# Designed miniproteins, single chains, continued (3): the designs that were tried, part 89

Each design is a single chain, and the fold is of that chain. pLDDT is the mean over its residues in the fold that is shown.

## One batch from the design tools (miniprotein)

Design m11086
Fold by ESMFold2-Fast:
Structure m11086 (fold): chain A 73 residues (1-73)
Amino acid sequence: AKEHYKAAAEAAERLGDAFEQKGDWSTAANYYDGAAKLYEKAGDKEKSEEMHKRAQDAYLKSGDVEGAEKAAK
């Protein structure tokens, strides 16, 4: 069960990285936010916090200040 959340989180993180490389910060932020929630469910707090930080940065670069504030929690 937790291993399934980790695999899904890793897939979401890789998609976030791919969209970040394209400069699509809005889509990257959505994938990083999803990855953070999946890592939390997997019990990986360190990775969850890392993904929240990446989502926050991506939201700020996309102009979504409200999304960035939510990701900072």
Scores: mean pLDDT 80

Design m11087
Fold by ESMFold2-Fast:
Structure m11087 (fold): chain A 109 residues (1-109)
Amino acid sequence: MLDKETAEFLLATFEAIKNLVEKILSSTDKEKQLEIADRALRLVDATLAWLEAHGAPDEVIEKVRELRDLLRKLKEAIENGEDFTPLAQELLKKVDEMIEEAKKRLEEL
């Protein structure tokens, strides 16, 4: 089970990632979209490093890695001038699920 500090950290991180993905969707500037995608990827990489350093469960680390892989696909779609909307929607759905799980964990602690 996640400790309260880890659950609070993950909740804040997932909410920040959600806000960044929403900003990508609201932007029409490719360079700005790529800048925001890079910020989201750096945030996820920092989160993974923190989780590993604090002995987070492998299940939690794997969920964050899945999020990173989706962000990488999103960035690649933007770079290639492809319709990235389906990837952004999938990412938002997964992030919303992770936010709800983190909130439930905090209520159980």
Scores: mean pLDDT 84

Design m11088
Fold by ESMFold2-Fast:
Structure m11088 (fold): chain A 74 residues (1-74)
Amino acid sequence: SREETVNRLAEELGALAKELLPTLSEEDQERVERMLKEALAAVIRMARAGASPEEIRRFGERRLEEIRRFAEEA
């Protein structure tokens, strides 16, 4: 379902935050936290707009990869 997809992505974003934030500088922590919050907000907006679970999943997975790449380069 759409709700299950949003909940899974929220859980994955939270897990990524726990993994990445302790390893980063204060400036990069603020940037990654902003990216995580923006990704979650976008996923919620997509769900409210009636996007399919598949569309939400693909978008969320792309955002998770983008955030991880940013943190790895920081």
Scores: mean pLDDT 86

Design m11089
Fold by ESMFold2-Fast:
Structure m11089 (fold): chain A 66 residues (1-66)
Amino acid sequence: MSLEEALREAAEELRSSSPHELDVEVSVRDGVPIVRVSSKDLSEQELRDLGNEIVERGAERYSASQ
């Protein structure tokens, strides 16, 4: 599993468990995870917290796959 795949799986899990509609973009640039979360119903702080959770869960999934 690649880091980008792990991040996408983490994003999908959070999206499916969220009561709100979420738009999530995931990429990896030079080994650095980049996650963008947007929603009409959430504050900037809530979106930042979700982005951080996706990165953390993605890193755990990636580490477990190595």
Scores: mean pLDDT 79

Design m11090
Fold by ESMFold2-Fast:
Structure m11090 (fold): chain A 79 residues (1-79)
Amino acid sequence: SLEEEIEKLEKEIRELLEKEGVSEETINKILQAIRDQDWDTIDRLLVQLYLEGVSKETIEKLAKLSKELIEKIKELESK
C-alpha cells in the first residue's frame, strides 16, 4: 500500500541519518519538512548536514529519498 511505502521510506531516511550520528531533533525537522513539501527548508537542512560533516553520498541519497517520499505523499493525498 502507499501507506506502507511511505512508512518504509520514512524509516529508511531515519536509519540513514542515525547511522551518520544526526540528532533525533534534526531528523524530525527533516521528516516534517518533507511532509509539509517544503523544499526550501529541506534544501537548507541538507546544506546544514553537509557542513556538519555528513558525506556527500548520504546527502545525495537523502535528497533522492525525500523526493520519492514527497511523491508518495502526493499520491496518497490525491485519493
Scores: mean pLDDT 85

Design m11091
Fold by ESMFold2-Fast:
Structure m11091 (fold): chain A 89 residues (1-89)
Amino acid sequence: MSKEELKEKAREHILEAVRIINPDYTGSDEELERIARATFPLVMEYLDGKGDKVNALFQLYLAARIAELNGYPEAAKHFRKAADYLSEL
């Protein structure tokens, strides 16, 4: 799998986690990405080629734990899967 494919798979899992934890939202993927950028800036800037991998991974693992504690275990799985894809870079 290419570096770009790994980043896109990570992005897909992040957006799915964001969708799960924002059940009142019914709009486009572009709006979900806007929410993701506001909530997880360290991860999203790394996916854009601007940030640091260690900071992105830390934010994803923290997001997974917070999701679990707030009753969103499926969102937590998606955050961890995104971290797994980014860790292969």
Scores: mean pLDDT 83

Design m11092
Fold by ESMFold2-Fast:
Parts: C-alpha cells; sequence; structure tokens
Structure m11092 (fold): chain A 85 residues (1-85)
C-alpha cells in the first residue's frame, strides 16, 4: 500500500516514529495471526508501543493525562491477557 511504502521510506531515512510504527504493526499482526507468542515477544511489543507514544508526545510537545495513562495501562494488560489465551 502507499502508506506502507511511505513508512518504509521514512524508516530508511532514519525516522524513529516510522521505524517504531513498522515494528509495532509487524508484532501486532504476528500476535493476531499466531497468538502463541513468548512473553519476551509480548514485552517487546509493549515496549515498542510505549516508545512510540513517547516519540509522538515529544512531537506534539505534550504529556498524557491521568485518564490516557489509565487507558494505556488497561490496554497493555488486555494485550497480555489476549496473548496468554
Amino acid sequence: SAAEEELLRLAEAGDELARLHIEIARLGQKILQNPKLSEEEIERFIEAVERGVEVLLKEENRSLSEEEKRELEEGIEEIRRLARE
């Protein structure tokens, strides 16, 4: 897709957010298509998501609200739960 090609070009140019987006997308697809992942692979996915959020927040010059932090924590717990089933 055009979006995928654009992300690959940005990643080659050294864009950290584009690299993280590709990593997150690939790991997320792997989780959805094959739920039997190691805990290390699940934790790498979570770490990549957290890094992506940090990069995005730096670009927008903002921080997460308490509500957004709770939603992120709940989402991470749900990912861990889903991956164990």
Scores: mean pLDDT 67

Design m11093
Fold by ESMFold2-Fast:
Structure m11093 (fold): chain A 60 residues (1-60)
Amino acid sequence: VEELEKEIKEIRKRMEELSAEYQALVDAGAPREEIMAVADEGSRLADKYRELLKEIEKKK
């Protein structure tokens, strides 16, 4: 349970960082490939985050 909570905290922190990075890239007019790479990473983290939340809820 503690390991899952740590992973969730790390994922949340990374998602916040990616959100800020995505916004900065869009505002700077970065190449589409860079913007898409950040978006793809964010989507994968969001999926993992949902799975970890389900796992924690099952353990309660």
Scores: mean pLDDT 79

Design m11094
Fold by ESMFold2-Fast:
Structure m11094 (fold): chain A 89 residues (1-89)
Amino acid sequence: MISPAQREGIEIIARKVGASEEEVEALIKLYLGEPLSQADIEALRRFFEKLLSGDFELSEEEREVLRKALEEDPTFTIGRLALRLQDTR
């Protein structure tokens, strides 16, 4: 299971980048180490294309949620990536 802070972090990122439900489900499977189908891999490709575009902004409150999620689980690499993309703009 993902923690409440990690779920909130995923929901923030998904909302900001305009991720589909299929993209969010594929991301959760990847995070939990579950087997990925070809459809999941294509959904992840679309999600990462949206995320890496950098066409989003995180508020300080949203950044704090992601920092807390990373403190609870350092393997929440998507949260770390989102924070780093903001810090380099």
Scores: mean pLDDT 76

Design m11095
Fold by ESMFold2-Fast:
Structure m11095 (fold): chain A 58 residues (1-58)
Amino acid sequence: MQLTSVMPAGPEGQLAAQAALSLGGTVELVERDGRQEVVITLDQATIDAARRADADAL
């Protein structure tokens, strides 16, 4: 299953985009009404791996 998330191109959006690209996900920058949005698509397996890493990093 794939999860798609849309968020503003801010610090959080940039971090999510960088993480997605590092893990082989898809990232697209979309401009609407003079604002940039980040569209991120990740596989369920990639999300599971990220959760595991977060749990290990206390």
Scores: mean pLDDT 70

Design m11096
Fold by ESMFold2-Fast:
Structure m11096 (fold): chain A 89 residues (1-89)
Amino acid sequence: GTPSLEQREEAVELAAKELGVSKEELYKEIKDVVINRRGPHVEKIPDEDVARGASTGDIVTAVARLGVQKGLSTEEIDKIVDKVREILG
């Protein structure tokens, strides 16, 4: 099913905290994932609004990418991803 707005906000807030990044930094990464999947027309949409329509896969991919960028281990990234998936259903 499609996650609710509240579920997306909770997942983003938790993931940002666990990654040690701002919520805005995670929104930017989610937008980059969505642009790569849906094309450049997404670029003109505010980062927050893109995140509001993001799929579970988009959010999880963004979390994993930021985790790698921050130097987290695969095990640490998997734990954050699992928590995000629990929130999003």
Scores: mean pLDDT 86

Design m11097
Fold by ESMFold2-Fast:
Structure m11097 (fold): chain A 95 residues (1-95)
Amino acid sequence: SDEEAIKLLNKAAEKQTEGNRYFEKGDYEKAAQYYKESADLFEEAIKKATNPQLKKRALKGAAASYRNLADVYRKMGKDEEAEEWEKKAQEIEKK
């Protein structure tokens, strides 16, 4: 439902904000954990949303979270994993 999608979008945004805080501190493992949680919540919001604008917000959020994961993995020297997260962001943007 759209009401469930909105709740998931809000939780996803909170997790993305926490990921950003840990990224700024150089805690890349913690940042990755929060960005993964954010991406999962946005993916669930995509499934629950029936309103096209809510679905679009969820798609943009998921793509942003995957790009944040790519940035974290690059900071950790894990370039191959970073490229896989970037590909996920690109696939979401095609939807």
Scores: mean pLDDT 89

Design m11098
Fold by ESMFold2-Fast:
Structure m11098 (fold): chain A 81 residues (1-81)
Amino acid sequence: VKPADPKEVVDLFASDPSLSLEQIATIVVWMVREASKVESVEEVEKMVKEMLDALKERFPDEPEFIAKVEAELKKILEEAK
């Protein structure tokens, strides 16, 4: 099975009008937490960067939302070390 591209996953959820920003944040944080249990720190850091870059492209006018997601993802990276 081809692994999901983090950017494509973010694009999929960002294109769903029934999903709130809070729901998108919850899904992204959950995916990174699950990845941190099985992947190396380097792979998780790459996933975090790709997801944050995709979120910034999709929600350029939502800096507070991006900052909250970035803080949660950074916490997961610190816990994975």
Scores: mean pLDDT 76

Design m11099
Fold by ESMFold2-Fast:
Structure m11099 (fold): chain A 95 residues (1-95)
Amino acid sequence: MVVVTISVGAESEENAEKAKKGIEAFLEENRASLPGLLDYRVEFDPVVPNVIVVTLVTESLEAGQRAADAVTALLEENKEKYGILSVEVSINEIK
């Protein structure tokens, strides 16, 4: 099992809300195209209101990398629309 954490920094709380909704819609719509994606969560950071934390649970490292790449591509395509300042990806394999 692999857990991917994507930390997304936006220019404002309003931009963070738009990014959250966009990521949730993308993952729901594209779940069938992301084989090995077991679960996902998209949450506001509890300390920094302009930061969204995306958690992806996958069956393999390859599935985790694929899901991370897909979310990152969405954020790059919508960088101006969502006011994205930063994207940090962490991939951890859990035995």
Scores: mean pLDDT 85

Design m11100
Fold by ESMFold2-Fast:
Structure m11100 (fold): chain A 84 residues (1-84)
Amino acid sequence: MSQRRVDVSIRSIRTRYRLGDRGGAVTGFRNTLRRYPQFSGRLSRVARSLGLDDVSRLLDDAARDPSSVDRVVREIDRIVDRIR
């Protein structure tokens, strides 16, 4: 069940990025990480495929250390604020 919700979130993120909504795409990564931190490794690979290397590195940190999720969410929020 959580995997299907993550798949829907990833499709939404890819669509936003393709339409030029980079801030919405990065926000999508943050919201999906916060709700489904167990998928942070998959989200990192998706971010890397979109050229969002900063976001990908933060998601990799969360995948390696689940206790870092709250910090990673805050750092991604700072990236969103700089894009806006």
Scores: mean pLDDT 86

Design m11101
Fold by ESMFold2-Fast:
Structure m11101 (fold): chain A 100 residues (1-100)
Amino acid sequence: SLEEKKKRFEKEIEIMRRQLKALGVERDAYLFALLKAIQYDLEETVKRALAEIEKIDGPETAERVKKFLDELKKQSPEEIKQAIIDVARRAEEKIREMLS
């Protein structure tokens, strides 16, 4: 079923995200998650992504990212969507390079 395939793909995406972290594109993956969370107003996902950024780059960087997100909330939904697309494209490009 489509739901069973979705659950499998979510697990594979999680494995890929960990692999992206090891290969130095971890910031793009977390930024993508943050922008998606803002688009869908998912507070728990925002907190989780900020906590991951804090673990990698420290509390100062996490605070700067939070300020950036607060600024983005003042922008149009189209600008937020475009930022998500741009981050996703960069991540996809890196994944393709890794799989080649």
Scores: mean pLDDT 62

Design m11102
Fold by ESMFold2-Fast:
Structure m11102 (fold): chain A 74 residues (1-74)
Amino acid sequence: SARAELSARLPESAALYEAGAEHVVLISGDAEELLREARKALAEGRAVTALLTDGPGRVSDEQVAELLAEYAAA
C-alpha cells in the first residue's frame, strides 16, 4: 500500500538528513501524492518528512518537530 511504502522510506530519509542532505517537508491529503513527491525528493538526495492529512494541511513548527522526532524514533 502507499502508506506502507511511505513508512518504509522514512529510515532512508532519516539517514540522508543525518548526512546533511537538504530536508523537505511534504504534506497532502492523498497518500499516493505523498508517495510520488517522496520518490522525487529521495531521488534528488533530499531527506523527506511526509505527513498525511485529511484536509488542507496546516504545518506548524510544532508539527515539524513532532515529525522529525518520529523519524529519529524509527
Scores: mean pLDDT 58

Design m11103
Fold by ESMFold2-Fast:
Structure m11103 (fold): chain A 114 residues (1-114)
Amino acid sequence: STAASLRALAARLEELLEELKKKGKITDEMAKLMEEAIALLRALADQLAATTDLAEKIALLRAGADRLSALAKQIEKEAEKAGRYEAKFEVLVEIGVAEITLAVAITVLERELA
């Protein structure tokens, strides 16, 4: 399910955050933004699991995708500002997988609604 996929992606991002913190490759500002992205993915998974209406699911997924995109842009800016290019690449790849997962879910549900 989409909810299970989002929880798995949140767990992967949390593991990456822990590794980057241990290696000193991430700033406190980047860590905070990653924690916000992890919380967003988990909250969205819970909301999707609780929602049965297709139109409401699409609205939740679109709102989640917009918020995740904004967080990704902030992480990119903070990484570039701090010269953390390796961490930037690793984090944005994982967030990119989540963004693709949301886009696919929206497309599938919109076809079911039509």
Scores: mean pLDDT 90

Design m11104
Fold by ESMFold2-Fast:
Structure m11104 (fold): chain A 64 residues (1-64)
Amino acid sequence: MPVTRPASPEEREAAEKYLKERGLTLLGSVLVTYEDGTQYIASLAERKDGTRVVVTIPLEELLA
């Protein structure tokens, strides 16, 4: 089973920047860790029209 934890301030800042460049507003982020140690940041974001979307990014890609 994947384990979820709140995103760190650094991870959240990286996610906010990534989403802002795509016209999205960050609402919240969690770190998801799979059994094999693979990690993703899952972010809830809002579009200009008020619709919400979940964006999932590999942690290593986000922090590069």
Scores: mean pLDDT 81

Design m11105
Fold by ESMFold2-Fast:
Structure m11105 (fold): chain A 79 residues (1-79)
Amino acid sequence: STVEELEKLLEEEKKNAEPKVQNALTNLLSITKMLLEKGKLTPEEALKRFKEAVKLVREGAKNNNLNQGVFEGTLVLLG
């Protein structure tokens, strides 16, 4: 299922992430699941946007701008 694929992506990303980044990614997955449940994202859109949001969070963390990465990732999920 799409939810299982999203959860697998999260677990892979969490392996090398600090707790603060892990929490941010977990919150973004929760938002992605909510948008899927409400029919605001298709399965394909959920996977694409979640992957982009993860990338933005990672780039933010790398540049000591985690909050910016989370903000940008959330905007990508919302459209």
Scores: mean pLDDT 89

Design m11106
Fold by ESMFold2-Fast:
Structure m11106 (fold): chain A 80 residues (1-80)
Amino acid sequence: DAAAIAALQRATTEQAIKNYNEIVAGIRRQLLAQGLFDPAVIRAEIERRLSERFGIPVSVVRRSEADLAAAQAALAAANG
């Protein structure tokens, strides 16, 4: 059933976006508590900490961020 497959794919994408946002929010909260307020510095530190946490290169983290942002934008457009 194509509709069931599409629903499963959408739910999987939504959960991935949610999990990513929760992790990023946790890191951002820690950085703000340390007195870091520059958005560019915060983003670089989030990318570095995700790289360290998951044992993956920063380039892969940035690619995953871009993919998740594109998926989030597509879901927002579909719901509009």
Scores: mean pLDDT 73

Design m11107
Fold by ESMFold2-Fast:
Formats: sequence, structure tokens, C-alpha cells
Structure m11107 (fold): chain A 100 residues (1-100)
Amino acid sequence: MKKYSEEEIKAALQIQLTTEQRHAALAEARGDAELAALEREVGAILQQILESTDKEEQKKLLEEAIALERRLAELVADDPALRSTEEGHIVGLERILETL
């Protein structure tokens, strides 16, 4: 597989970060404090990845983000649209991890 450029990785992570921030705001508006907090935790890790220049640290943070995304998918299991979005995020992060 061709490795993604650093610019492509950053663009993908920034798009996901924006989505996580939107989902956190929607969860909070719905009174779902647990979901909102977990969405913000994923966002914080994505921000750390974006700020890192060390590939090994990026890999570790990506593995942590993937684990949290799997927990998010479980929490939104009763909402097929949200679950599908979180499962898509898992695939995207796994793809980035494979590329590093």
C-alpha cells in the first residue's frame, strides 16, 4: 500500500476531529453527558496526534483513539446512523495506522 502523506493524514484527522466536536455538542444538547464526554476524549486524542511529529507516539495515540471509538460505537448501538458513523471512524483510523 502507498503510504499517505503527512498532509493527507492531518486532513483526515482534522475532518474526524470536527465530526467528533459536532457529535459531542449534539449529545450534550440531548442530555447524554456520558456520550458527550467520550466524544470529547476522542477529540482530545486526535488533537494530540495532530500536534505530534513522532510516528511511534502517533501509532500509540491512534490505537487509543480506535479503542475509544469502539466504546462509542457500543454506546450508540441503539442509533444506527451514529453507530455507522463511529464504525466508519474506526475503519478510517485503522487505515491511517496501517499507513504510518
Scores: mean pLDDT 83

Design m11108
Fold by ESMFold2-Fast:
Structure m11108 (fold): chain A 95 residues (1-95)
Amino acid sequence: NMESKKKIEEKKKEILKRAEEILQRAKQVRADAAKKRRDKGDGLKASIAESAVLSAENNVKLAMEKLREGDVDEAEELIKLAEDFVEAAKAIVDE
């Protein structure tokens, strides 16, 4: 059924868009963490935020691997985890 294939392809496109948005936010959080480390001397908070960003980036990588394998549902769960990690990292650097 072409309709089922179309919905799967739409979900894949949504996951790819979310992955791109996460990686863009991760890049910004890394920049903010580096500035916080230099300007405020808060190396511990910067390191915690950088660790959360690394977890987000790793979950995006795993999601892309699952998407390539055709496991769209696992890819979506991994993207959701990556979103949670980048939000946590942002909250730390915004303090």
Scores: mean pLDDT 85

Design m11109
Fold by ESMFold2-Fast:
Formats: structure tokens, C-alpha cells, sequence
Structure m11109 (fold): chain A 84 residues (1-84)
């Protein structure tokens, strides 16, 4: 398991961590090896998620609505470098 740090803010730490763990599994399914994940609760059901890739240390960052499936969240994190 990668290192997962949770800063829940006004959200449940358990819920944020559980969601982050499922997003990690979705990222691994897409060929991304997370070394570290930082999940920060922003309130209103949004989290700021930061993923560090083990292979090259690249940091990917996205704001995710927790109503998205973990697979949809993983797709958005991977799309974070696109000018869309």
C-alpha cells in the first residue's frame, strides 16, 4: 500500500481515507504506481487529492467531488495535465 495522508477538515477522516484507498486501486488499474497520496477535505463533499508517482516522483493534483466513482476520480487526476 502507498502512504496515504488524510487531512479531513470538516469531513470524516475514515470516509476520506476509504475514498482515497479506492482511488489508489483505480490508479493502479490504469498503470500508475502511487508512492504517496495526500487527501485534504475542502468541505461540501470535495477533496483535494495529490498523488506522487513512484517511478519518477511526478505529482498529480486534482479537486474531486466524492460523488464521483473512484474510477472517474482516477481519470480526472490523470487528465489534470490537459488544457481542457
Amino acid sequence: MPEIEVYPGTMSERDVRSYAEEVVEALKKRGIEPERVVATGLGGGYIHIQVTRKEDGTVMTEVIDVLLSPDEAADRILDSEKDQ
Scores: mean pLDDT 79

Design m11110
Fold by ESMFold2-Fast:
Structure m11110 (fold): chain A 118 residues (1-118)
Amino acid sequence: MPEILLLANRSPLSRLAEEAAREVAEERGIRVIPVEGAGAGELMALAEERRMPALAVSAWEKDGKYHVRLSLYMPDPSRNGEVVEVYSAELTADNLEEMLRLTREAVAEGLDKYLALS
């Protein structure tokens, strides 16, 4: 069964984006492994050690708009298994519902392109 590391967030908005990302991965038959208390560097190191993909999602509000940053990391066999960012998205939404919809769409695009399960 394919597995992915997912960075666990402490911010309420980032947690909602994380839950949306988890649901999209699980709908694709990907097992999600949460990584608690880690920054992006620690997430990448764990992905290299386990030879697994990793997903980081963070969300914030600024000037009445919702913003999401998404990064998908994969071990690169051409670089001795060094973890590289293969997909990233920065999203802006006018409301929470749109933020979650755009987050789901971006996660789906990244997973479908790089974790091709078809």
Scores: mean pLDDT 82

Design m11111
Fold by ESMFold2-Fast:
Structure m11111 (fold): chain A 57 residues (1-57)
Amino acid sequence: SLVERNKYIARLGREMDERIAAGADPGEVAREVSERTREEGEFISREIHEEERRRRE
């Protein structure tokens, strides 16, 4: 569901912040998180568009 995917994205963001706080390079961590969330972002966008389409109908 959209809620489950949003929770997954939030978890990745938290892990990114924790790694940066531990001394990781922010740019490298951001790139890794971006790669991991690319697929999830696509699925979330598709679900939002489908819900909006249903609302208009």
Scores: mean pLDDT 69

Design m11112
Fold by ESMFold2-Fast:
Structure m11112 (fold): chain A 69 residues (1-69)
Amino acid sequence: MEEEREKKRRLAFEYAVSELIAVENGEITPEEARKRIREHGKSLGLTDEEIDEVLAEAEAFVRAQLEAP
């Protein structure tokens, strides 16, 4: 069902944003963050394609936040 998939993607996105912010704060490496994001997405039952889309969206979101005045 689309709603269930959207909920899982949203949870993965929120987690990805949190992990990428931790990278910007110097708390973890980009490699470790991407590993954690992928493992979290897999635990939710998302496909590699869905995880890649979530990661791209989260990276774009965080980049936009950093470039804001």
Scores: mean pLDDT 81

Design m11113
Fold by ESMFold2-Fast:
Structure m11113 (fold): chain A 78 residues (1-78)
Amino acid sequence: MRDEWLRELIEKQLSPEEIKAEAEKRGLNYVLSIPLEKQPEFLKLLLEIREDLASVKTDEQMKELAEKYNKKVKEILK
């Protein structure tokens, strides 16, 4: 439910500033630590994670998915 707005943001091709404003409205404080130029890439990654998580059926798959995307998040933030 919380990630439905991410899909809308991606579909509308919103600017980084608009994406940040929407994320702050949703109570996502982590947005403050993400550079504006990387906001769209980070939000696309979150949507991808959310869709993959919806398909996960076991804890082992969850752990594998989390490990993979944790590395991608670090690449975006650094």
Scores: mean pLDDT 60

Design m11114
Fold by ESMFold2-Fast:
Structure m11114 (fold): chain A 76 residues (1-76)
Amino acid sequence: MEYVVNALIRGDATPQELVDAALEAGAKEAFAVRVGDNIALTVVSDSKEQALAAVRAAAERTGGELVDYQVFEWKP
């Protein structure tokens, strides 16, 4: 069972810096793209709590602001 968090982060960090920070925080998988003035960060983890913690840690480590997020349970 996996959880996906799609987050919008505002800040001066690059998409790769957010990916690296999320993986460092324990995300199983991470992907990010710039969307205008925001970065869309997607993280995957085996628990909802871990996925959200990784998103928050990525934002905090990069000095970004977590603007919005959405959590999905990924069932194969």
Scores: mean pLDDT 83

Design m11115
Fold by ESMFold2-Fast:
Structure m11115 (fold): chain A 95 residues (1-95)
Amino acid sequence: KKKEIEKIIEKIAELLGLSEEERKKLFEEKDPIERILFLAKEAIKLAKEGADADKMNEIMALIVELIELEFENDREKQEEIRKRITELAEKIEKE
């Protein structure tokens, strides 16, 4: 499970084009919710900049998989994270 989560995070980071410094901060973050929100924020920004739809679909699928793996038996936490991502998307779209 831990290795699977780390592999998904790395795949998302690669697709997002994260810097070495950003990746380091991501892996130093101990809160899985904060890690997911960071990745979602970067994905939303990339989408706002006009990224390719196929690339965005792949990133979004990986974020969903990451949420499900981190909180496999916790539907309440999964819903909380999805709500926070939606709120983040609305905030970034207004900027």
Scores: mean pLDDT 79

Design m11116
Fold by ESMFold2-Fast:
Structure m11116 (fold): chain A 99 residues (1-99)
Amino acid sequence: MISVEEIKEKVREIGKLAEMPETTEEAIKLIEEMAKEGKSLEEIINKAQAILLRGLVEAGEEGKIKMTEEELEMLRKLAEAFENQDAEAHRKLIEEYLS
């Protein structure tokens, strides 16, 4: 059971570790807006994860974070699945990379 404040704190931690201040601020702002609109915790978490994953992809592509091409491709696919809330795409990614 995670609160909105705990989600915001985790986003700040990840953003600090990945050196993504702009992405972190964007994610925090979206979390606050979604919480104000009464969105579910699941929707808030999914959107926060999508923004953070996109930020990680951009940081990896820019060389700010050391990642392999395979890791970057996986993160891109995960970000797209979370952005689209596509349960089928998310399920396929789990089967392909975690099976």
Scores: mean pLDDT 69

Design m11117
Fold by ESMFold2-Fast:
Structure m11117 (fold): chain A 81 residues (1-81)
Amino acid sequence: PLTLDELVERMKEIFEEEAPEEYEELAKRLEETRKEVEGASVDEQLRALGELIREMYEEGKISEETAERLEHELVRYYLSN
């Protein structure tokens, strides 16, 4: 099964590839969210990370294509657990 840490590292790779100018801020927000949901259920982790992706998209910090790639990684994490 995929771990939360493996999911977070993959999401960071996507940020570096697709939003390199925003990377430091996006990676920091992702790490803060990871810490908040550490030890939570998979469903709670996915809700928090999905909300974070939505916020980043609404703020214009990531493209729709990037948001879709990140959501795909959340689905993979869910199916692996």
Scores: mean pLDDT 88

Design m11118
Fold by ESMFold2-Fast:
Structure m11118 (fold): chain A 110 residues (1-110)
Amino acid sequence: NAMDKLTPEEKKKVNEYLKKKQEHEEAVRQKIADSLAAGKTDEAEALLKQYQEEVEKKRIDRIKKMIDISPVLTGHVLAVEGYSEEEIRELAEKAKPELADTVVNAHRYA
């Protein structure tokens, strides 16, 4: 578990980040649900699409940064996070297509 290798200070920052992320995600979900319950279906759909695009962009940006540090470790981390080989390929191709094979091959030799 990558978390077990972090210092206590780094663990605290990661836990604070995860808590704020969960609170933000719950607030967005509630706003979408409230819009839908009020019969504002078009508003609810627009909010959901914008949120999904934001989440995907942040995911891809994170993976780009990880690949810049180490394509091999990125493949292993994504496998540990539960991504399949096909999903790892798709994410790597969206992030850095020129290194996608290196990321995927790391998973195969793990």
Scores: mean pLDDT 77

Design m11119
Fold by ESMFold2-Fast:
Structure m11119 (fold): chain A 76 residues (1-76)
Amino acid sequence: EEEKLKEIEKIEKEFNTLAQELIDRYRDVNPEAAGRIGYLYLEALKEMRKHRDDLDKVKEIYENFKKEMERIAAEV
């Protein structure tokens, strides 16, 4: 259980880094896209925290929202 929590924390940190990089990249060029990425990141983080005892579910949430963030980034 503790090992799963450590892996979840690692995923949360990687997701935060990805979200910040995309927000910083698009903030000045497309503020609307940056805002959408920020919103999706916060919603995904809330869902991940509800499932901190289920590593597979956290990975699923991460992959789903990562794809949505990448889709928004591709629109810029």
Scores: mean pLDDT 78

